Designed miniproteins, single chains, continued (4). Designs and how they scored, part 74

Each design is a single chain, and the fold is of that chain. pLDDT is the mean over its residues in the fold that is shown.

## One batch from the design tools (miniprotein)

Design m14733
Fold by ESMFold2-Fast:
Structure m14733 (fold): chain A 91 residues (1-91)
Amino acid sequence: RQAAVDAAAERAIKLLEEGIELSKDDPETVRMFKHARELVEKARRDGSVETAVAALITTIVGAKYSKDPKVREIFREAAEAVARLADLLEA
């Protein structure tokens, strides 16, 4: 179980870090990616489903409302990884 949780969290973190690199010239988008990453790291550390759900909501908002289509795609992929993390923490 812990190995699966770590793998899901690491995948989400990697995608969010890619989003930070892509968004270097957009400070607000960088803050959103960093906030989601912090929530994922906290959820993995604390085993908190509520924190994982907060990360999921943050990534869904980014996927829906970001102006850059490439940024929206990264948030969407991150949301899928975070949803997997939330499912694993609930089980």
Scores: mean pLDDT 85

Design m14735
Fold by ESMFold2-Fast:
Structure m14735 (fold): chain A 91 residues (1-91)
Amino acid sequence: HMAELSEEQREAVRRMAATLRAVGALYDILLDVKQGKASPELKKAVENILAGKKITKEQYEALVKYARERFGLSDEEIAELKKIIEEIQKK
């Protein structure tokens, strides 16, 4: 039970769950782009992320809006998605 975990352990588990949901959403966004279901702005955002290029504010906002509307991501899950994108762009 989560009630048996310390507050730090509960926060770590919630953060891990948010990270996993963000990773899953990113994968599904990639599939939607490949299937031609995404807007041109979202397609460019995804292509730039995969190429290790920085995305514009407008491209980031399109990605966030799509993730919220399509997959119901929370603010915490969106923050984890941003961290994943930044990590991909560093390499």
Scores: mean pLDDT 78

Design m14737
Fold by ESMFold2-Fast:
Structure m14737 (fold): chain A 96 residues (1-96)
Amino acid sequence: NASGLSVEEAEAGLTRLADGWIEKFRKEGYDEVAEAIERLKEAALRSGNPDTLLGAQLALAVEEAIYKTSKKPKEEIIKDTVEFLNRLAERIEAEA
């Protein structure tokens, strides 16, 4: 289900969100989460599919909400986020 966004709009939205997160997590020393976000961004962009691009953007937005509101230790949140994002990227990469 497409959101009615063009591919270009979906790509721009994902890029803005992903790049902001990459900068934040690298600055905080969480390189592994920054790398997982970069991988998801690249996989979604390569798909050229607006539903995939929007899905990746929504996944990042959900993970940001969890990061801000969760009572779990930050290290556990980071680990869960890396595992989730890498698994999502793997699924997108498998959709040839």
Scores: mean pLDDT 82

Design m14738
Fold by ESMFold2-Fast:
Structure m14738 (fold): chain A 80 residues (1-80)
Amino acid sequence: AALPPAVRDFLRRQFGLDDAEIAAFVASLPADVRAALLAATSVNSSAELKAIIGEENYERLVDLALDRAMEVLREAVEKV
């Protein structure tokens, strides 16, 4: 099932992930956690997101966001 647009837009804004990265993260979640996130009508804060997906999955999301930021920086440096 497609992620609700409001939840997707929150993830893009807060974590800098693209749609493919968001889809891969959502697909990697345990089935119960994924169902809870897909049932969310909106997510408006990091605390709300953490409450839905749990601390461990939230930490994985932060790590993915940091990896993405480092990859963007690496590509920018290589192009200079």
Scores: mean pLDDT 78

Design m14739
Fold by ESMFold2-Fast:
Structure m14739 (fold): chain A 56 residues (1-56)
Amino acid sequence: PLDPARVAAARAAASPEQRAILQEIADKLNEIGDKLDKALKGEEVEGFKPLGEYKG
């Protein structure tokens, strides 16, 4: 279980600038997570491949 006092302290310690940066990081992580989930389901995801396209 999470300690609610520790969670509250972490939120209080975050500056507006830090919160904005954390939001950007969260948005990017959510995008990566969505692409990874699609890849795990066997769907083709543009831009996910580490190497360029393979021609058959």
Scores: mean pLDDT 65

Design m14740
Fold by ESMFold2-Fast:
Order: C-alpha cells, then sequence, then structure tokens
Structure m14740 (fold): chain A 64 residues (1-64)
C-alpha cells in the first residue's frame, strides 16, 4: 500500500539521517514528497527540515 511504501522510505531516511548521511536522507524524502505532490513536504525537505518533512509525508499518506 502507499502507507506501507511511505513508512519504509521514512524509516530508511531516518536511518540515513542518524548515520549523518543527510544529503541521501533529503533525496529520499524529497522524491517521496514529489511523488505525493505535497508542496509543504517538498518545501520542508528542501529547507533541510527532514524530520518535519518525514512527519508531513506520513500524515499525507494516512489521509488518502
Amino acid sequence: SLVEEVKKIVEEAGKLYREGRYDEAKELLLKMAEKLGDKQAIELAKKGRLEDAGVRIVLHAAEQ
């Protein structure tokens, strides 16, 4: 499901972030935000607000 796909991507991005791999975490979250068409999540990811972007992406998928 879309919710399961989103959770896997957000979990992977979180792992990359904890490892200090911020650019890779940002790329994963930005790609998912663009796939969802969520303008707020795209802006948060672009600004490097990766935790906020991940939360917004999960909330968007859960509202479908």
Scores: mean pLDDT 85

Design m14741
Fold by ESMFold2-Fast:
Structure m14741 (fold): chain A 70 residues (1-70)
Amino acid sequence: SMAEKEKKLEELLEEIERLGVEAATGRISLDQLRARLKEIVEEAKKISEEAAKKLEEVTRNVLAGAERTQ
């Protein structure tokens, strides 16, 4: 259902935010962050093309932020 897709999208967004914090605190490397963010975008593609595009933008911003701090 649409509601189940929205819930899954919110869960993926929360995971992206958590990964960004882990990279900023040095718990994971930038290479690990890139790999995990790519996996999350692939999961979003299984939901919809719109979800994938939204998460690609979010992951790009999170990665850029992490790269500037490390």
Scores: mean pLDDT 82

Design m14742
Fold by ESMFold2-Fast:
Structure m14742 (fold): chain A 71 residues (1-71)
Amino acid sequence: MTLEEIEEFLRSKGYTPEDLITGKEVVEFAKELGIDPELVRQVLRMQGYEEEDLITAREAANILYTASLLE
């Protein structure tokens, strides 16, 4: 899965790159994308985020992409 495919997935959900998403929502998007949600939680923790923290959709896309590379 490419970063561009993940960014287009988020755009299809109505998010712009600057929109805020909770870490918990990013973990749920991982399930829809077929990415291991535990790897997404690991990347979030490595970046200093908790599930209730707000991150930009752009950063969420990077986190999802990084987790997909760990599979």
Scores: mean pLDDT 85

Design m14743
Fold by ESMFold2-Fast:
Structure m14743 (fold): chain A 53 residues (1-53)
Amino acid sequence: SAISRALGAALDAGDEAAVDALVARHREALLADGSLLAGLSPEQAARVLQRAL
């Protein structure tokens, strides 16, 4: 998805502000649908979920 692609790119770039902004914007969707994280590595997915909680 576009969300997974944007999160992956931000994480790979070390752009924590972009990651936080994306998580804040899409928090409910990320928590409701684990498939949005399917394009990320397990480490990236864990970081996103930690920030969404």
Scores: mean pLDDT 78

Design m14744
Fold by ESMFold2-Fast:
Structure m14744 (fold): chain A 63 residues (1-63)
Amino acid sequence: SAAAEEEARRLEEEAKRLEEEARRLAADPSAPREEVRRLVLRSVAARLAAVGAEVDRELGFPP
């Protein structure tokens, strides 16, 4: 459905954004390590959600 495609696209964009932010923060030696860890974990969670939504879309499952 259009809703499932939109949700999958939204989650993919969110995952890419968080991954880029995590990469940039991790490259900053002055960044607090706990904040880096939290952002990395958030980026991983977002990636898993995006993959799940993509799988559901390909299989035709509703979101």
Scores: mean pLDDT 82

Design m14745
Fold by ESMFold2-Fast:
Structure m14745 (fold): chain A 88 residues (1-88)
Amino acid sequence: SPERKEIILSVLGAVAISLFEMGDYEGAKQALEGAVEIAEEILKEGHVLSPETLNVLRRAAEAARKAGFTDVAERLEKVIEQSEKLAS
């Protein structure tokens, strides 16, 4: 279900933030790549992400940009934008 996928997405985003804080940049990148894939599936089903999930993804995207992972940060930002457009 999209709701179950959103829980996994939120967990992956939070884990990635923690991994960036610990200096595990490769682990953080892998977690965010997984998060993007799940988010793209949720949006394809027409499910809008909660404000709480969007906040986690925004923090994760910021952490990724600061670490130099521009590609995954841009993909997260597109996911956030797409969810906001669906909510409008």
Scores: mean pLDDT 87

Design m14746
Fold by ESMFold2-Fast:
Structure m14746 (fold): chain A 62 residues (1-62)
Amino acid sequence: SKAKEAGEKMKKETEKAIEEALASGEITEEELTPEKIEELLERAYELGEKKTIAEEKGTSIE
């Protein structure tokens, strides 16, 4: 579904952004534990999924 695709895209973009931030030294490995990275990726997936559903369907938020 489109929602899943958007979630996957958001997760991939977040993963790459974290990798680039760590490589550039903007964020240290001490600030981003593996557990924290996993939480961020899960949240990004969920956010991308929700955003696409709202935008695609034009559903009113109750």
Scores: mean pLDDT 71

Design m14747
Fold by ESMFold2-Fast:
Structure m14747 (fold): chain A 79 residues (1-79)
Amino acid sequence: MEELAKLIRERIEQLKKQAKEIAELTGNKEIEKLLKEAIEHAEKAAKALEEGDVKAAEEHLKKADELYEKAAEELKKAL
């Protein structure tokens, strides 16, 4: 469980870098907001996994996925 949380945290750091780059390139505040919220939920999921709360982790990962999907839709509209 903790090993999975570590992998998620590593992915979160990569996503933070990508979110910063997208924000700098697009200047789109809606995309930036959605990506920040998605990252926040991913971080909560990692913490839940570290604490052994698989159910809370699944719910936060689902919300993170939904927010990333919305960010992708907004990015398509901006292009």
Scores: mean pLDDT 78

Design m14748
Fold by ESMFold2-Fast:
Order: sequence, then structure tokens, then C-alpha cells
Structure m14748 (fold): chain A 68 residues (1-68)
Amino acid sequence: SKLEEQTELVQELLAKIVEELVEKNKELDHKEAQLEMGKRLLEELEKIGADPKFIESVKEGLKDIEEE
């Protein structure tokens, strides 16, 4: 199903982003690390043409983290 495909894709993208974040930004605070990871995930989702509704959900999640 589409939902299962999206879940697999998100897991793969998160693994890549986590590795890159750990290597480049290991000194970031936890909140800063979450925001950076989420922004990178958002960029990758937009590049691959993921569901616009899902992209909006990620944007809202990032706002929630930023607002604490």
C-alpha cells in the first residue's frame, strides 16, 4: 500500500539524515538536532515528490518542536 511505501521511505531517509547529522553536527543540542534532522527530511521529501499532505504534516511537526 502507499502508506507502507511511505513508511519504508521515511525510515531510509531518517537513517541517512541521522548518520549525516551525527558526523557533521555532533555538538548540537538535542532540540537543535531534532530541528536540523526534520528540516533535512523535509528537503528530501520535497525532492522526491512525496505526498504534499505528508510534507505539510512534517512542516507542522517542526513548528511544534520550535515552539516547544
Scores: mean pLDDT 70

Design m14750
Fold by ESMFold2-Fast:
Structure m14750 (fold): chain A 91 residues (1-91)
Amino acid sequence: SLRRKAASLFSAASIEEAGAWVSEKLAEKKREEAKKLLEEGKKDPEKREELEKKAEELLEKAKELEEAARLSRENAEELRKKAEELEELAE
């Protein structure tokens, strides 16, 4: 059934969107953690280099999560377009 295939694709799109949302929230948390480490580094010159390095690692991980989220949202859009095409064919 084309309607069942469309429903499956809409479900897959929703899973991709949920995954993107989780990755975006994890990236936000890592950026906030990095910001806190950079602020601590401003207050403690002896720890500045170590804290800046940890902040850079968190920002790199945030970028990876943001890119994964972008790809998942693109996948979700393509899945939704295919699902809509199948619904039109089912009518």
Scores: mean pLDDT 89

Design m14751
Fold by ESMFold2-Fast:
Structure m14751 (fold): chain A 88 residues (1-88)
Amino acid sequence: SLEEKAEEYIKKAEEYLRQGKKDQAAVWYMKAGYHYMKLGDYEKAAEYFEKAIELGLRSAIPMLAQAYKKLGDEEKAKELEKEVEKIR
């Protein structure tokens, strides 16, 4: 199922994290977040995008902003969008 794919991505991220491979773990958390976006589970999408950002993957910031927009948290989305503009 679509949910099983998200669970596989999370398991891969957790395995890389146990190996100390933070960059790889962040990429798989980002893939899980994208998958939850497709499922319409914006709360879980935000959770996994945030984990990717915590591991150093700043390219997940605009995706976290989009997840907050879908959740109706326009203030959090705007603050994250401002961070992306400052990096450009």
Scores: mean pLDDT 85

Design m14752
Fold by ESMFold2-Fast:
Structure m14752 (fold): chain A 56 residues (1-56)
Amino acid sequence: MLQAAGRMIGAAMSSDSLEDAVKRAKEIAKELGSEMPDEEIVAIAEKAYELNKSNM
């Protein structure tokens, strides 16, 4: 579980857009067999993307 969240956060932070961040997070969740709901995946991606933007 923690590994999936960490990878999703990393992918979202390195994404060029919010849409790309969400897409990458969903792909990682699927690859790792995560049962995480789509709403939670989107929330993680959005938070990670916003955090990266705030650090610029």
Scores: mean pLDDT 73

Design m14753
Fold by ESMFold2-Fast:
Structure m14753 (fold): chain A 66 residues (1-66)
Amino acid sequence: SAEEYYRRGLELFGLGQLEEAREEFEKAIALDPRYARAWENLGEVLEGLGEHEEAREAYEKARELS
């Protein structure tokens, strides 16, 4: 489920596994494109990866859905 992927993403993000966390949040969003929290945490991961423009887009999407 989207929630299972989101939870995995949170765990990986907490471990500093940024690319793996990104993949799990992207899977959550693929199943539920309206999952505002997944978009927000994807933005945080993308900031950590230096992907600032993608992070901004993810944050805008999260704000739009909230």
Scores: mean pLDDT 90

Design m14754
Fold by ESMFold2-Fast:
Structure m14754 (fold): chain A 83 residues (1-83)
Amino acid sequence: MLDYRNPLHLELASLEISVGVLKAISKRNELPEEVKKLLEEAERLIEEARRALEEGNYEEAERLVKEAREKLKKINELLEKAE
């Protein structure tokens, strides 16, 4: 019952969608190597956060979600600066 109201599940899903979109763009358009590396790091952090949520480790999941958000923020900044 409380699980589906956990905001981390929604935030994690949003991060997964954002990474998926950026990876699809990367396949059609050449992205800077720094952006590709940050995407790989964000994807890894998202997968670790999902595992932490499945294990009920909400504190670790929140930490990993925040780190993934920072990676995506950096990607957006780099993409804005490149164009």
Scores: mean pLDDT 77

Design m14755
Fold by ESMFold2-Fast:
Structure m14755 (fold): chain A 97 residues (1-97)
Amino acid sequence: ELEEAKEEVREATLEFLRAADATNLDSETVALAVAAALIASEIINVATDPEILRRAAETLRRGAEALRAAAGDPEAARRVIRETIDELAELLDEAIA
């Protein structure tokens, strides 16, 4: 169902933010992680296709895994967050088309 797919994106967003460990990142990197969460929230608001929502949740979960692997490497963490933002932005564009 659409509602369940939206909940999956919410759960994946929280997992992504937890993996980002915002308390140990510089303020610019924290702002990027928050930006990713805001794009995910907009996908939840506008998407009517459960498949787009599932792809968004998968993107966030992959980002969370990559962030955990980048622990202690601020430049790698920033790259992962930017890549996650880019992929979420493409999904948002697809959702509003």
Scores: mean pLDDT 83

Design m14756
Fold by ESMFold2-Fast:
Structure m14756 (fold): chain A 92 residues (1-92)
Amino acid sequence: SKEAVEALIELLTTLVKEGVEVEVEAEGDTLYITLRGLSPLQLIGVALSFIGLGLDGLEVEVEIEGDTLYVKVGGLSEEEIKEILEAVEKAK
């Protein structure tokens, strides 16, 4: 939904402003998000936030590897992908 995309943008831009290294790549209808620079406790909290977005209607997959969080968000329109990418780059 539009509300879930807006919540995703808010989460990603907040993480950038907090000093988290946020990398976002687009392929088709899917965003691949890599997050680095989180403490172990922050890593779990952020992972749960992304899982919450999945419950709110986004197609979210989350993987933790060491100190890095990998998030896949599928089922996005071309305009939603563009909006998310532009918001993240502006926040850096």
Scores: mean pLDDT 84

Design m14757
Fold by ESMFold2-Fast:
Structure m14757 (fold): chain A 70 residues (1-70)
Amino acid sequence: SIMDELEKLIEELRALAREYEAKGTPEDRRKALDLEVWVGMALMFSKVASDEELRKLNEITRKYIEEARA
């Protein structure tokens, strides 16, 4: 489902945040914080979003993860 896809993306964001935390530089800690902020915003938004808005959230979140890995 759309919600199951969001849950998977949230797990990927949290895993990536932990990887950046482990690197320990100030820049990496900032990246980890940005990822955690995205998780919080995505979870809050998902409670009020329509199915179409959730689909767009999942697309944007996937792109954000790809860019964060670069």
Scores: mean pLDDT 88

Design m14758
Fold by ESMFold2-Fast:
Structure m14758 (fold): chain A 58 residues (1-58)
Amino acid sequence: MSDEEALEEGKRRLEELKEQGASDEELENAGVRTVAENALSKEAADELGKYVRELLEE
């Protein structure tokens, strides 16, 4: 899976978890795991981290 595909899949999973009522900690952990498991580039990792923060800002 490319960085772009892994990032998109990660974002989709985070949205799904948020809709399922996952805790803030669960969302943060999911983001970290996605970066580590897919060895995302700094750019993709930063983008995913920003997305997690946006989901948590509510």
Scores: mean pLDDT 77

Design m14759
Fold by ESMFold2-Fast:
Structure m14759 (fold): chain A 60 residues (1-60)
Amino acid sequence: EAEKLLQEGVKAEKEGNLEEALKYYEKAREIAETQDPRDARARVILAEAERNIKKIKEKL
C-alpha cells in the first residue's frame, strides 16, 4: 500500500538510512501513480512521495 510505504520511508529517514528511505518513497510514488487520478488521497500521497524523493536526493 502506497501510504504504508510512505510511512516506512519516513521511519528509514529518521533512522538516517537515506538510501532505504528513497527506495520506499519511490515505491510509494509508483503505486500512487497507478491509482485513479480522481483519488484525492492517492494524489496527496503521490505529491508527498515526490517531495520527499527530491529532499532525499538533495542530501545524497
Scores: mean pLDDT 79

Design m14760
Fold by ESMFold2-Fast:
Structure m14760 (fold): chain A 64 residues (1-64)
Amino acid sequence: SLRERSELEGELAQAVVDYLRGRISDEELKKKIEELKKRGMSEEEIEKIIKTVREAIKRSEARR
């Protein structure tokens, strides 16, 4: 469902932010990604969200 998809996207976005802030390890992030794949996320969806979050953080820091 759209709601379930939004929850999965939110969990991934939070995990990426936590990883970039050094709150979780690369291993923990990869484990979370594998769990999200088991819950129905495609590799393409995961990569798009990771790219979006990384670019958003980079733009925010680049603009002060």
Scores: mean pLDDT 78

Design m14761
Fold by ESMFold2-Fast:
Structure m14761 (fold): chain A 68 residues (1-68)
Amino acid sequence: SEAKKYYEEGKEAEKKGDYATAVELYLEALKLDPNFAEAHENLAKIFEEKGHNPEAAEEFRKKAEEAK
């Protein structure tokens, strides 16, 4: 699916340390599939570990739990 392609591109951006691009690609995946749990999980991890934004991380963790 198109959402999965954006998710895979986001993972490649993360591997290169390009977290800004990874966030944009994961958000594009979620626009196409709002229930894409892995995209929510990866966004939560980035906001927690790289964005220093625990509030945003918690929101994405909740969305990942709801998205199955």
Scores: mean pLDDT 79

Design m14762
Fold by ESMFold2-Fast:
Structure m14762 (fold): chain A 58 residues (1-58)
Amino acid sequence: SVAEAEALGREARRLAEQGRYAEAAELLFKSADLYEPVDPVTAALARKEAEELLRLAE
């Protein structure tokens, strides 16, 4: 659901603020999967953010 996707996005931002980039990225990928059928543009943006966070984790 959109509400679940939004909740995952908020938790991901909180984790990223703590430097927990890999965990934040995992939640953003899950959020993107939930957005895909209803908002593919937001899903693509969430996946891009997740990939950028994974680069920071390395």
Scores: mean pLDDT 85

Design m14763
Fold by ESMFold2-Fast:
Structure m14763 (fold): chain A 89 residues (1-89)
Amino acid sequence: ADELLREALELLGEAEEALREGDRETAIKLVQEAKRLGVEAALRLGDEEAARRIEEETDRAIQAIKQEDYLSALLHLGRARRLLEELLA
């Protein structure tokens, strides 16, 4: 679970950099993979509530990226990052 959480956090950081560079397509792919790993990690830890919240925040980030709402995308990516960090603590 720890390895999945660290990889998900790395992918979210890469997604934020892709958004900064205007690469919306790459950002979406990175967030989708971070969602998969983060949800898997939360479920392996037995935290179904964290899994749902990670899914919700990453899905909202993807939707914001598709709508070219960069500020909303960064907000939801930040919330997803916090959830992953809380699971590592």
Scores: mean pLDDT 88

Design m14765
Fold by ESMFold2-Fast:
Structure m14765 (fold): chain A 90 residues (1-90)
Amino acid sequence: SRAQAQQLTDQGVQAFNAGDYKTAVEYYQQALSLDPDNVRALINLAKALFELGKYDEARRYAQEALDIARRRGDDIGVLAASTVLAVIDS
């Protein structure tokens, strides 16, 4: 469910903040299996992949998040995804 996807995304954020980027990726991928268009999970997955040096994958997921956020009129999601893309391309 969407609620389970949010809970998994929160667990991923906890792992990310602990520096466990591999575990964060696993939680975000589980969240996306339940809610594939979850902008927050896509943005956070891109951040974790960037920390792991997986730049092409990070860019792909950040771009997907940006496209979804734009379609939904999610200005916060647009800003967050655009910021991640700028960091990856820096």
Scores: mean pLDDT 90

Design m14766
Fold by ESMFold2-Fast:
Structure m14766 (fold): chain A 78 residues (1-78)
Amino acid sequence: MSVEELLELLEEAARHAGTTPLGEEVVALIAQAARAIKAGDYETAIALLEQARELARQSGDERAVELLERVIEAVKKA
């Protein structure tokens, strides 16, 4: 998966998260993770995305959880 595809998935996750409880914190973590991915800091990106996924799960946003899991797995393979 390309960096551009990863960023598109993160934008979709942020749109879903922004309409849910804890959405501001999830969006902020996604933005930080996107910056880490662009910098090639995949370890930091994974940690931030795992935090975002947990908050999305707590808010019941199954779609954001699914999208974040896809990005986490893709970053782990990079």
Scores: mean pLDDT 80

Design m14768
Fold by ESMFold2-Fast:
Structure m14768 (fold): chain A 97 residues (1-97)
Amino acid sequence: LKEKLERAKELVEEALKILEENGDKEEAIKLLEEAAREVEEALRLALEQKAPSEVIGNLATALSLVRQAIEYVKKGDIEKAIELLKEAIKKLEEAIK
């Protein structure tokens, strides 16, 4: 579980850096889609293992935020995408603790 969450956080941070540096949006989207898959798998494992409700809630919120950020990148609202990704990182950190 922790390894998947650390990987998801790394992917989100890499995508965030690309967006902040006005880099390749398509590359950022690919990283965020990979991050979403890692969080989705972590959420599935947390549910199967009956993890604490707080962990499940933080993972579900992080997944939603990453998916919303992808949509905002596609729409060209990079500022909103960055805001959502920073919030997603906080939720992933809360799930890791």
Scores: mean pLDDT 85

Design m14769
Fold by ESMFold2-Fast:
Structure m14769 (fold): chain A 98 residues (1-98)
Amino acid sequence: SAALNALVDALKEALKEIIRLVQPDLSDEKIDEIVEDFIKEEVGASLEELKTTTDEEKLEKLKKLAERVLGFMKGSEVNEEVVKKLEEALQAFEEEYK
């Protein structure tokens, strides 16, 4: 799904921006590891597995995580373009999976 792929990618970028805000001195490689581990803990699947999943429970967990992250970003001084991309990706995902 193009909407699912876009949501996974937008969520990854949003989480990377949040980590950079909290820990600006971390390498991109280490940030990618933190994001992957966080997603596995929250949703129960890797980023790549989520792009091809048809598991309704995992899709619902992904949606709820994206909603929580978007809520946090709207209350924080983060990159507005990243916030907009996550919001647009979440809306497209909700249209496909409603």
Scores: mean pLDDT 84

